# Designed miniproteins, single chains, part 67

Each design is a single chain, and the fold is of that chain. pLDDT is the mean over its residues in the fold that is shown.

## One batch from the design tools (miniprotein)

Design m2314
Fold by ESMFold2-Fast:
Structure m2314 (fold): chain A 80 residues (1-80)
Amino acid sequence: MEREEALARGREALQAAGLPPDSPAYKVFEALVEADRPLTRDELAERVGLPKSVVDAAIDFLERLGLVRRTEDGRYEAVL
């Protein structure tokens, strides 16, 4: 339930920002919400099947929306 609520909230925020549900930002956010730990850029790229440059752009956008944060060890996690 909590993961589904976080995904719904994230989808609503991204839709309000004008992004389609199949955008890289949605895929990266969903991967982080479904993860049981913070992920590196490389792990995110592998999980979502996108180039690292696209993942970097998605992370930057999600951080600006307050949906994702960087950890002290250089990993990323969803802000729930």
Scores: mean pLDDT 77

Design m2315
Fold by ESMFold2-Fast:
Structure m2315 (fold): chain A 94 residues (1-94)
Amino acid sequence: DEEEEIELLRKIKKKLEEILKKAGLTLEEVQSLSYEELLELAKKLGLGAEAVLLVLLEAYLKGLLSEEELLEILPGLSREELRRLVELYKKALE
């Protein structure tokens, strides 16, 4: 259900922000990293694929990444699936 997916995204965001805070980082700083820099940080901090995806969605919403760039970074994700995730994430940010 949509409500369960929204709540899961909220929990992932909260956990991500807690991990970043302990490392002395903000989500705003991390969303500005290149994909390669983000992957290296994820390894260092023990971030899962879901947390990395959330950072990429934040970068997209801030205009730092295009839809085309996101689809190249996430080749297993369709444009339709990406658009659905963006809408769910926007609802999670209320």
Scores: mean pLDDT 83

Design m2316
Fold by ESMFold2-Fast:
Structure m2316 (fold): chain A 89 residues (1-89)
Amino acid sequence: SSEREKLREEVLRLSKEAAELIKKAEEALQNGDYEAAKKYIEELRKVIERLKELRRRAEELGDSEAALYAAVAIHEAEKAVKEIEKQLE
């Protein structure tokens, strides 16, 4: 359905955004820019919350593939948040 198509497109878009924010946060850490790293982590946390909402919607619609894709993106992003925050003072 068009609803499933839109949901999948949104999951893919936010997954890409999460990956870009992780890269930016890691680059900021490597450069000693802790304020930029914190900002990217705050943005990443917002993307994680949005992905969690989309995962719930995918489950409600019975779209197991979209739900799994969102779950993987959430897991990778949460792991990155934990590792980056561990390095922040």
Scores: mean pLDDT 89

Design m2317
Fold by ESMFold2-Fast:
Structure m2317 (fold): chain A 87 residues (1-87)
Amino acid sequence: MSQDEIAKELAELVSKATIDELREAAERAGKAVGVSGSAALYALVTTFQLVKEGYSGEEAIRLAAKNAGLSVEQMKRILEEAIRLLK
């Protein structure tokens, strides 16, 4: 999947998830990438908000990664794992 497709699919899944489902997905995605569940949750929520605000998926991932102190590669892995868990 492209970065744009990843960010848009994540935003759709986040919009339908409960807070508990989102926290569980963030904890597991964070563990898979070697970051804290809180960092992963921040990454998911920030990407969702940026997509909702009209940023392209690529720009949303880039800005969310910068704000979270993560690489774009780490961000992609967190988002892909979260998509797998929320789907």
Scores: mean pLDDT 84

Design m2318
Fold by ESMFold2-Fast:
Parts: sequence; C-alpha cells; structure tokens
Structure m2318 (fold): chain A 65 residues (1-65)
Amino acid sequence: GQMIKITITVNKNGNPVTITQESDAENADQGKKSAQDLSTKTNNISSDNFKKGDQLLAQRLAELA
C-alpha cells in the first residue's frame, strides 16, 4: 500500500494546533476515504475557521492518494 501522511498546522485564537494523521492506502479509493475521514474529524474539532483550510487539505490529500 501507499502510506499517506498529512500534517496541518492552523492558528486558532492565537494558539497553533497541529493535526497529523497517517493512513496506509492499498488503493486510490482508500486514500480518498482517509482524506474524507480526516476532513470530518477536523470539522468536528473546530468551528467555521477550519472550513477554509479543510478545502485545501482535501485537495492536497487527493493529490497524494
């Protein structure tokens, strides 16, 4: 499988928050699902400020998968 490692750092109210997730993708479909799962987790952790970063993250994850 192809290992996908994503690390993003966002500034939330002056505090840096780092989110890291690793996934071993056996195929492109698993990679896309991992990207969606990470996007969902990011949205569940934070308010509207993360939605703009979420689109950029999803695009980068699609390029890696």
Scores: mean pLDDT 56

Design m2319
Fold by ESMFold2-Fast:
Structure m2319 (fold): chain A 89 residues (1-89)
Amino acid sequence: HMTEEQRKKELEGAKKFLVEMEKDIEWLRAQAAAETDPARRAELESTIADMEKYVKELKKAIEENDPISAAVAILGAAVSLTIARKVLA
């Protein structure tokens, strides 16, 4: 099992990632609002919804002091952000 010190370190990392993820969602919302192609806008909106789900899961994991669930939520958000960046490329 993870030590108390390792758990605190992982959760602090997760809290920092949460802040960055919320900024990424704000940026993606601006991109979606500026997108003139309806199919591309729908893809961005779908990705934003997925990222918001992972933000909710990450917040819950942090509240529950669960670094493993936090890591899973972070991976999901990273995949969603990668998909959004491909849509915008």
Scores: mean pLDDT 83

Design m2320
Fold by ESMFold2-Fast:
Structure m2320 (fold): chain A 61 residues (1-61)
Amino acid sequence: MTLEDHIRKLKKEDKEKYEKLLELSIESGVRELKAAVEKDQERLEEIRREYEEKVKEILEE
């Protein structure tokens, strides 16, 4: 609920950031899925951290 509300506000306030965040989330999700299938915990952690950093950069005004 909170996540959906936040994304909705972002889409209304800044469509460019919304699209960028959406694309990053999809790309990161695919990479996580692939790493999970291969049981690569180290890569999974790196992907998660990289995602957090990229999200922060996108959201940073």
Scores: mean pLDDT 75

Design m2321
Fold by ESMFold2-Fast:
Structure m2321 (fold): chain A 70 residues (1-70)
Amino acid sequence: SEKQEIVDKKVEELGERLRANPDLSREEVQQLAIRAMNEIRDAVGDDQEVLDYAQRRISELVREHLRRAA
């Protein structure tokens, strides 16, 4: 769906930013994730199914990045 494509693009952009900056602090990573999620909400609205999908993908990226830093 068009909404899923928006999520996928924002998740890819976040992933690229995290990979380019492996030394980002936990706080900086969380702020980038919050910004990405807010941009997705603004684009897709109150579509809870799409928002849940976005949250899962962003949470996975954050978890993997922070696990590598630990």
Scores: mean pLDDT 84

Design m2322
Fold by ESMFold2-Fast:
Structure m2322 (fold): chain A 61 residues (1-61)
Amino acid sequence: MDDLITAAQNIRDNLRQQGLDDGAQAVDDGIRNNQPRQGIQQGSRLVSQQNGVPDEDIPTV
């Protein structure tokens, strides 16, 4: 659990630094709800959808 929260925080911060605020917000919401893996997955989907990548091609963490 703690390792996933740390990974989610790093991903959130990296997304914000890149200006991908929607993805970062989804990851942050996951952390706040104690669902870091779900947050990472949703953030990845939002970022990929904005870049035109199909949901089926988004990696699972």
Scores: mean pLDDT 72

Design m2323
Fold by ESMFold2-Fast:
Structure m2323 (fold): chain A 76 residues (1-76)
Amino acid sequence: TLDKQLNETLEQVRELLKKGDYEGALEKIRDFLVNVLGMDEEEAESVVEGVRMLIKKGDYEGALEAFRGAARSHLS
């Protein structure tokens, strides 16, 4: 299910953030939004930009919630 894939991707993103692999985390988010959800590339880049800004602030919980929120909104 898409919810299962989202939860698996969230866990992978969390692990990448824990390792300090911020670009890997952002690529994983972009890949999920575009290739799994079918989100437009421009919309996905806007989400990725917002997540990147939260990562730069050290707000990793906010980054994960921004990704989750965007994905859940697209599924609704």
Scores: mean pLDDT 86

Design m2324
Fold by ESMFold2-Fast:
Structure m2324 (fold): chain A 84 residues (1-84)
Amino acid sequence: AKKKIKEIIDEMYDIMAKKTGIKSKEKYEEIMKKFEEEVKKLQEEYGMSLEQIAEYLEKLLEMRKAGKSVDEIDEELRPFIEKV
């Protein structure tokens, strides 16, 4: 689960960097920290298992590959989080 989550985050960063033109290591570290905080939040606030978090992040990645913005994904996946 932990390795899978890291792979998903790394791929999400690559997609964002490609779409937004962000190529700096500093921005990468900021984005990685934000995702780590989000994973911890899902675990602590919503009681999600690492497996459920991995599933959630895979859905996020699929939507990012489809060209949806982070904000659009957050709105669309809000009911999924509420269902956990």
Scores: mean pLDDT 66

Design m2325
Fold by ESMFold2-Fast:
Structure m2325 (fold): chain A 87 residues (1-87)
Amino acid sequence: DEVLEQLYNLARLSLILKDQGQPRLSQEVWDLLYQYADHNGIPVTELVGLVIRAIGDILDATPQQLQEMTSKGQQSYQQVVQLLNSA
């Protein structure tokens, strides 16, 4: 659903940023992902499965697909920050 989609988009964004040599931004996205997962009671087993799928998607992605994943991840980042700040 929407929560899992946001987490998936954040996982892909974090992994892409790390690969692009932006480890600080990657860590900020991972921290947000873990906070959002905890806030929504997402089990560690489900989060692990989601991250494994995100890794697979990135490894098989074309440059165009990576750009789309980055854009979706940035959108999800903004939405999740807003959701966590909304009480």
Scores: mean pLDDT 85

Design m2326
Fold by ESMFold2-Fast:
Structure m2326 (fold): chain A 79 residues (1-79)
Amino acid sequence: SEKEKILQRVEKGKEQLLELAKTLKDEKAREEVEKSVEEMYNTVKKMVEEGAPIEEIEKKLDELEKKVLQLFHRAVEKD
């Protein structure tokens, strides 16, 4: 189903982004990135469970992924 595909996508995204966070030398920056990844995962999972439209879930996932990457880039620039 389309919802299963989205859940697989967000689970894979979580795994990849958490692996990326491990490369950060600053512990506080790692924690902030890890928290934003958990927020992304929990938000998308909740939207799927609540039966939100697929298009809206995909838009929210893209928005939250960008937020995680922005936090990661800020952490890298600070290092």
Scores: mean pLDDT 83

Design m2327
Fold by ESMFold2-Fast:
Structure m2327 (fold): chain A 68 residues (1-68)
Amino acid sequence: SEEEYEKLKKEVDEKAAQLRAIGPVGEAFARSAEGLRKVGDKGSLEEGIKYYKEALDLAQEALARFAA
């Protein structure tokens, strides 16, 4: 759905921002998540949702590794 598409896009952008706040090591993972998000932006709604979910999973896994 369009609602899921917009929600996932916002969540990816939020997690990427959290990764950048960690510093240079987080920046690399933020760039990877953003790369997937940009691919999703160019595709169909269904492809966008798929790539945004993958970007979110990548970002969340990276954030978990940096958790204190």
Scores: mean pLDDT 83

Design m2328
Fold by ESMFold2-Fast:
Structure m2328 (fold): chain A 80 residues (1-80)
Amino acid sequence: MPVLVITAKNGKKVELTPEMSAEEIKEKLEKIGIKVSEELARLIKNLLNNYSKLSEEEKKEVEETLKKELNVKDVKFVEK
């Protein structure tokens, strides 16, 4: 199962899964101090739903883009 692990600058981590709604994604990120718009939360949900279609190179590009957009310490796709 694909999981997106996000580490906030304060060191707190959250695991986001494709089963989560965009609202749940937003709430989980905000609980660890990350500000995120409804539109960006929906984009993250779409990326999780389509992650199996992404190459390893594309996954790295998505990780880097989300790290900048969310202003966080780290973003990483993990298969569980």
Scores: mean pLDDT 83

Design m2329
Fold by ESMFold2-Fast:
Structure m2329 (fold): chain A 95 residues (1-95)
Amino acid sequence: GAMAEAAARRSRIDALLEEMETQLEQLKNGNKEVDGKLAETAREIERLLIEHPDPQAAERVLELSKKAKELTDLSLPASGAIGRAGFAAQRILEA
């Protein structure tokens, strides 16, 4: 039913947000191998926010996007994916 589907989507985006936070912390600590995974995580977050807008998830995405801006060594794919996820989040909060 719709409630079960909404709960499944919320669990999925919460897991991706936790992955993104972990990946940002790993990059901050010098583990550059997670850059590609971060780009994939951010792309999936953008997709879910566009398909199923969630203001609470959007607020968390903006916080993580701000933390990502403190990193100087992000690849263009990772930086671009995070920027797009942040843009999607901002549009949800401005609606």
Scores: mean pLDDT 85

Design m2330
Fold by ESMFold2-Fast:
Structure m2330 (fold): chain A 106 residues (1-106)
Amino acid sequence: MQDVLSLEQEVAIARMGIWETKRLLKIDPEKAAELAIKIAEKIRSVLADYAKKTGDPDIVAMLKKADEIIKKMKESKDPKEVVKLTEALVDQVSDLFTRKEKQLQS
């Protein structure tokens, strides 16, 4: 009954967006940082919705971690650091959902 597959699709979309932010860093670093923050905020929104629906403590913990990472991104003046922080967040969220999917199959 957990919609892990929809979350996996959101992560895939976020990864495509991160690839675009890396391209934009060479052309328009400010737009790259803005896009990276939007990607992080979207992933945070997905985590918040899932945490509310499931009450899963691992997802709640990841939501808190996402809030901390987004705060660091907004405080950073380095577009490369902002993109790197967004990529790290998406990777951590992807790893969590992969682990949860395996638990649902057993």
Scores: mean pLDDT 80

Design m2331
Fold by ESMFold2-Fast:
Structure m2331 (fold): chain A 74 residues (1-74)
Amino acid sequence: KLADLTKTFIELLSDPDAQLTPAEIAERGKVSQSTVSQNLDLLEKFGVIERKRVGRTTLYRVSKERLEFIEKIK
């Protein structure tokens, strides 16, 4: 459901140490991995999240640098 996906993105944005795979985000949000990938691509383009390749797995996390910048603007 859309609400579940929104909660998952809030978790990613709020916790700079959180690392989730697209499959985990899709499961939590109850959406397809394609939908998750499209949203993650947009967030990465805006520099809000970082993509890290660890072996054969791709992990996404909130950019600490961008999070600090957002907090500084408050």
Scores: mean pLDDT 64

Design m2332
Fold by ESMFold2-Fast:
Structure m2332 (fold): chain A 66 residues (1-66)
Amino acid sequence: SDELAEKIYELVKSMEKIEESTLAVMLVDELGVDPVVAVKLAKELSKLKKEEITYEKVKEIVERVL
């Protein structure tokens, strides 16, 4: 959903460095994402460099994983 993609985008944008395990925990604890989905999202999002982090890219990854 657009709401989930927006929240994930803001979360990832706030991180100095995207650590896969930290992001997975934050997705579960802060956004209520299912743990299996959170692990998949964290893996895909952690591959992005900070300059590659756009709302459109995050939304694409969220739609692909969900």
Scores: mean pLDDT 82

Design m2333
Fold by ESMFold2-Fast:
Structure m2333 (fold): chain A 61 residues (1-61)
Amino acid sequence: MSAEELREAALEATRRTKEARTEEEINRYQKLALQYYLQLSERFPELTDEVAEEINALVRE
């Protein structure tokens, strides 16, 4: 996947996390979003700071 595709996939999973009403769905999509963000930071280290901010927003607390 390209950086654009990974970012888009992570954002879609994040959106589904926010729209989810059950803990099971929230956990599933949050895990999926984190996996895409981890791949993005691994393949594109220059985006690591941006990815860290997105992850922080997703898993705050």
Scores: mean pLDDT 76

Design m2334
Fold by ESMFold2-Fast:
Structure m2334 (fold): chain A 80 residues (1-80)
Amino acid sequence: KEKVLEAGRRIVEALVERVAEKSSEEVAEEVRRAAEEYREDPIKAAERIAEILEKAGDKELAEAARAAAAHIRDLEADAE
């Protein structure tokens, strides 16, 4: 369980770094806040990041965030 949570956090961290490189500082800060708020729920963190990116108009990065959420969900299911 902790191993899957750590993997999920790493996936979210990689997503946050990608957003920081490609998006405005405002969007990057909002995404970082979402990652911290949902640190114990990386699936929810990735989903919230996707919503922030979609609202900001970055559809490609929003889809990447949704893919990340799905990947974390699969890791969670496989760990059961």
Scores: mean pLDDT 80

Design m2335
Fold by ESMFold2-Fast:
Formats: structure tokens, sequence, C-alpha cells
Structure m2335 (fold): chain A 79 residues (1-79)
């Protein structure tokens, strides 16, 4: 979905920039449903894991941003 893509991209950008707060805000703003937030978290966790295995710190940060942002959005939407 369009919102899931936007949420994931926002989290990735925040992670890459080292601004996890901005990334989390972008994921939350783009996530109009719980599923979209869960997709962003899942994609972020995969990217973070791959980054750790390969030793790509930028990919790891990008994944961390998406995962953290998605988790924050899930918490907000589930509250």
Amino acid sequence: GEAAGAATAGGIAGGRAGDLEAGAAAVTAASTSLLEAEIAEGVGLIMRGVGKVVGDEELERAGEGAAAGGRAAVAVLSA
C-alpha cells in the first residue's frame, strides 16, 4: 500500500540520517492503520538484521529507523 511504503521510507530516511525521532514521527504520520505500521516494523527488522550480518552500518541504521518507527506507530495505534 501507498501509506506502508511512505511509512517505511520515512523510517529508513530517519535511520540513515541518525534521527530516529524524525523517522518515528514520519512512520506514525504516514501509518493510517496498524497493518501499515506493522509492515514498516517488519521491513526495518529485516534490513537491520541484514545490515548486521553483512557489516553495512548504513543499512543497519536504515533498518533500525524503520523498525523503531514502525514499533512506535504500532504502540500509538494500539493504545
Scores: mean pLDDT 69

Design m2336
Fold by ESMFold2-Fast:
Structure m2336 (fold): chain A 98 residues (1-98)
Amino acid sequence: MLAEIAARAGEAAARQVAVATELLNELLARSAPETVTTPADAAAAQPLAAELLARLRAGAPLEELLALVRRAFAESAPVALGALGDALAALAREIAAL
């Protein structure tokens, strides 16, 4: 039973990391890879990264998380999307540590 619970917890964590990685890859594919992230861009990306993390921890489905990212793509400049990529990479690392 404990081994089964640990295995399911591991599967859930792996799924969350996969979701975060997919979000990061989608963002990076749409951003200019040579664009340098500034501290101002990072500050602008933080609220969205925090909301994505909170929703992911609450068990939000991938489609809801992707909808948030797609909405940001419609409203943000490419440099801000680059900063969001860095924030999502930090999110993926935090989820992997869970």
Scores: mean pLDDT 56

Design m2337
Fold by ESMFold2-Fast:
Structure m2337 (fold): chain A 60 residues (1-60)
Amino acid sequence: HMLEELRRLFEEAKALAAAAGYDVEITLPPEDQVTPEMVEAARGFLEGLRDWLAAEAARA
């Protein structure tokens, strides 16, 4: 269940980067180490990735 949600967040991050013209590869952690806290961290990471892409666009 948690792994499935983490995978979904991973795919969303990948799609977001691709839509912005970037090719990024994010590897899922080992299944045994997936926790609800990691899902929250992944969601925060996705938001951070969005902010980072905006900053990169501003640099151009």
Scores: mean pLDDT 72

Design m2338
Fold by ESMFold2-Fast:
Structure m2338 (fold): chain A 82 residues (1-82)
Amino acid sequence: MEEEIERLEAAVREAAAEFEAAMERIKAGENVDEALERALAALEEMARAVEEAVEDEELRRLALEGLEGAKEMARALAEKVK
């Protein structure tokens, strides 16, 4: 579990930074379509890391639900700035 959490933290840290950068670009209204694609790709990378590293079914489900909410938020924000 500990080693799995460490691998998950490493993978999520890099993807989370990319997601944050993409969200800032969406908020600025610059290259919104490209920024949205990058944000969604980062969230998909985080989802894959969770599926591969998190063996606890409940924690995996909750984490994946959170990521789906983030995808909806990114899409809604992109629509509003256009």
Scores: mean pLDDT 78

Design m2339
Fold by ESMFold2-Fast:
Structure m2339 (fold): chain A 92 residues (1-92)
Amino acid sequence: MEKLVEEMIRRGDEAAERMRAGEITPQNLEDVVAGMGAKLYKGSEDKEFIAEIKSLIPEKTEEQISKTLRAFGEPTITGMLKREKKKEEEAK
């Protein structure tokens, strides 16, 4: 699971580089979005990252910030898993 999050981040960063080189494809865009979501999910467990965000929105508690980051990141990870499964089905 942790390996999947790290892999999604890596693929997203690589896809972003390809897009900057002019390779703008739906696949590269999906990988960039998935990598961003994986970064948010990882950030939900990072106390220092949560504290930095709280400094920008002091009306929110650290727990609320962590839950929000996880809520945005978790669907992206789940969506990536479903996407990989559908591609396998489409390949038959």
Scores: mean pLDDT 71

Design m2340
Fold by ESMFold2-Fast:
Structure m2340 (fold): chain A 61 residues (1-61)
Amino acid sequence: VKLSKEKEEELDEIIRSGKKLNYKALGERFGVSVERVKKRRDQVIDEEVQKGVEDIKRAVG
């Protein structure tokens, strides 16, 4: 099943927001498997870590 660009962006925003994640509920909401949600979450987190390492240090203190 293909996740549309709009739905992918929405899912990415939820992941990036740092809100509590329920992978099963997100999979049902976006019409994808739990595995797909977990993979996307891992990709988004990895990108954020790579991109904002120094900004993360500043924010955390």
Scores: mean pLDDT 70

Design m2341
Fold by ESMFold2-Fast:
Structure m2341 (fold): chain A 82 residues (1-82)
Amino acid sequence: MSKEIVEKFKKTYEENIKRLEDLAKEAESKGYKDLAQFFRDGIERAKETAEKYGIPAGAEVAKFYLDEAEKRWKELEQKEKE
């Protein structure tokens, strides 16, 4: 029971980290330096949280940064329209 729950969170954690890495690269390629740094900070914070408090906590931190990323990305695109 607990072992399968841990494996599911590990998969979610790894997928969330990978998505943040991909978004950081995309932001950097577009010249959004602050946004790229935000994604890198999110990755480091999620990894630190996973090491200290376990993989499920790290997965939640990574998810927080992914949710925040959508808002910040839209704000930058909106700013470029002006």
Scores: mean pLDDT 79

Design m2342
Fold by ESMFold2-Fast:
Structure m2342 (fold): chain A 60 residues (1-60)
Amino acid sequence: MLEALLARLGDERPPGPGEVRLTVKTPAGNVVHINVPEDQLVDVVQTLIEAGYTLLGMER
């Protein structure tokens, strides 16, 4: 999961149907965006927090 998730970091495209755009701060202190399927949102947020990321915002 995390590897596939990291491949989407820095994607500036808008979220597609059924996706949520997260704004997160990396452990290195960079602010990045990621588009996440809405049905996976909770699991993705948990994985990012466990990996040292900080959730800053969320857009639909």
Scores: mean pLDDT 73

Design m2343
Fold by ESMFold2-Fast:
Structure m2343 (fold): chain A 77 residues (1-77)
Amino acid sequence: SPLLEEARRQAEEHGVVSIPKSRLTPEQIEALRELARRHSDVVELVETPEHLVFREARPGKEREARELVLRKLEELE
């Protein structure tokens, strides 16, 4: 999907995944918040009014954080 491909590109180029809330349903937003709550040792969620921004919670967790977020986005499509 275009969203998943853009998220992969952002993760590789910038080390963060920024997802516009306008491209998600309320249920998908809650699922992504739950992912961050359950895996707070791996992934950090910084929420703005317009975006969900995911990055690694700790140095060395970059790949694991990326894989968790991308897998969840794939599940939500």
Scores: mean pLDDT 84

Design m2344
Fold by ESMFold2-Fast:
Formats: C-alpha cells, structure tokens, sequence
Structure m2344 (fold): chain A 99 residues (1-99)
C-alpha cells in the first residue's frame, strides 16, 4: 500500500532524528514522546500512523545499536506481515534504516 510505505519512510526519518539528537535517557524519552505526538498530528490514517510509529521505533533501536542485524530483520518481517509489504519494499526500508 502506497500510503503505508510513505508512512514507514517518514517513521525511519523520525527514528534517525531521535537517534541523532538523543544524549541522555531522559532526552531520549522526551524525543520519543514528541515524535509520537508529531506522527499523531500529521498522519490521520490509523494503519499509516501505526506503520510510522513502528518504523520510527525500529530505526531508533537499530541506530543506537540496541538490536542485532538479525533482530532488525525479524522486526521488519513482522511489520511486513502486519502491513502487507512486499520483499522489495522490506529491502528498501532496511537499506533506509542503515543509511
């Protein structure tokens, strides 16, 4: 679904921003809350909102080194099943998380 893929990409951007800006656990929690509120304001579709939130969390965890490559792929596979993403879309999103 086009809208879900767009929302997923937006979530990756947000996750990268959280990872880049986080300096302490307290600041991290504040940025996560701010990101959630921003997603809720900007994305009205519940399914797209869930995709953006899921991808933001996954991207942040991955970039902070809190997940192994295998765990990142497992979470992406779970999100792909939830949102009916193709293997090509999953590979694209995986590349975006790491870049």
Amino acid sequence: PEGVVRAARYGIEIGREIARRSRTPEEELALIKEARDRIDREITDPRERAAARGMASLTWLALRGLLSDEEIREELARLARTFDLTPAQVEELYALILE
Scores: mean pLDDT 82

Design m2345
Fold by ESMFold2-Fast:
Structure m2345 (fold): chain A 73 residues (1-73)
Amino acid sequence: APLSAEEREERRRARIRGAIIEAENMTEEELAALKEEDPEAYEAALTERATEEERAAFLEELRALRAERVARR
């Protein structure tokens, strides 16, 4: 049987929590691999690991990418 909505949500939250905790010990290469496998967990991991300035830069990059996607369509 496919995963229930509740089980799917619980697994997602567990994965994100794990990624945040592991981010403190992740290398740049491991973070790049996480970005490919689970972009949502990667964003959460960066938020916990990054300084406020690095977090702001990341959010600016995301904003620019979203604007570019809108402009293309």
Scores: mean pLDDT 66

Design m2346
Fold by ESMFold2-Fast:
Structure m2346 (fold): chain A 77 residues (1-77)
Amino acid sequence: MTPEEEERKKAILALVQHRLLEEARKKGLEVNEAAVERAKAAAEKAIELAKKKGILEEIEKEVEELLKKLKEELKKL
């Protein structure tokens, strides 16, 4: 795995984890340390499944779009 691929994988993992935690919050679940660890495990499984199903490129595009939006929001703060 190249350094660029590893960095991209970490970004995808972080984004999927963040989305899972946000969904948990929307459902009124308490976001604690255990929830964070569960989200990490779920994100890793989701990435592996996406890779197996050949939709990893779609997830990469979604991650890129969300990272752009996040950078724009951070510039406003």
Scores: mean pLDDT 67

Design m2347
Fold by ESMFold2-Fast:
Structure m2347 (fold): chain A 78 residues (1-78)
Amino acid sequence: KEKEIEELKRLIEESERRIREYTERVRRLRQELEEAERQGAPQEELDRLRRRLLEAEVELGMALIELGVSKTALRSLE
């Protein structure tokens, strides 16, 4: 059980690092989209940015769910 706990702690640390990276990407893409909208960018460019933002948000959401599951598993073992 202690080996499983150590592995979960390592996975949690790695997940938290990935979440920080995805959070920064989402923030940048939101700023880019807002700026493009202000500049009256073509619909094709806006659609491309929205797609990239959605993809980044999905990746962040999945990472947050995985972190939550790992933290719950760790709490159950402790």
Scores: mean pLDDT 83

Design m2348
Fold by ESMFold2-Fast:
Structure m2348 (fold): chain A 77 residues (1-77)
Amino acid sequence: DEITKLFMERLEEVSRLRQAEEDGKKAEEMEKNIDKLSPEDIERLKQLRESQVEGEKLKAEHDARTARIKAAIEKLK
């Protein structure tokens, strides 16, 4: 049903957010070991940071939307 589909889509977003957070964590660890980074690693680090920034933005949007929905549901009662 449509409700189930929406629920699954949100679960998928949560998985993406978690992966973005893990990417950010990995980028932070790589930055601490910058001395050992090859040019290829630096490029990967840039990609991980971009993923982290996107994830943070998505998380903010998701949290705002979730809070709005929760508030609406609570007021429905």
Scores: mean pLDDT 77

Design m2349
Fold by ESMFold2-Fast:
Structure m2349 (fold): chain A 79 residues (1-79)
Amino acid sequence: GSVDDAEVNTGIALIIAAVYNTIMKRTNKPIKLEIRNAETGEVVASIDENGNVTIHGRVEGDFIVKITEGDKTEEKLLK
């Protein structure tokens, strides 16, 4: 991987893990997370309902976090 991506990917992985673990303690429902670039709408990182983490690309700027808990979906802008 690129040097720039390694530092950013480490940060986003820790944020994703913290958010996912916090939500998992609250519910027995399947949880799915998507992190998107707020300017482009591109998915930059995700966690599927089985807890598999995928980092799709470089994470910069503002982000939208989409949290799906069973049938409920919430989106939040992060800066």
Scores: mean pLDDT 67

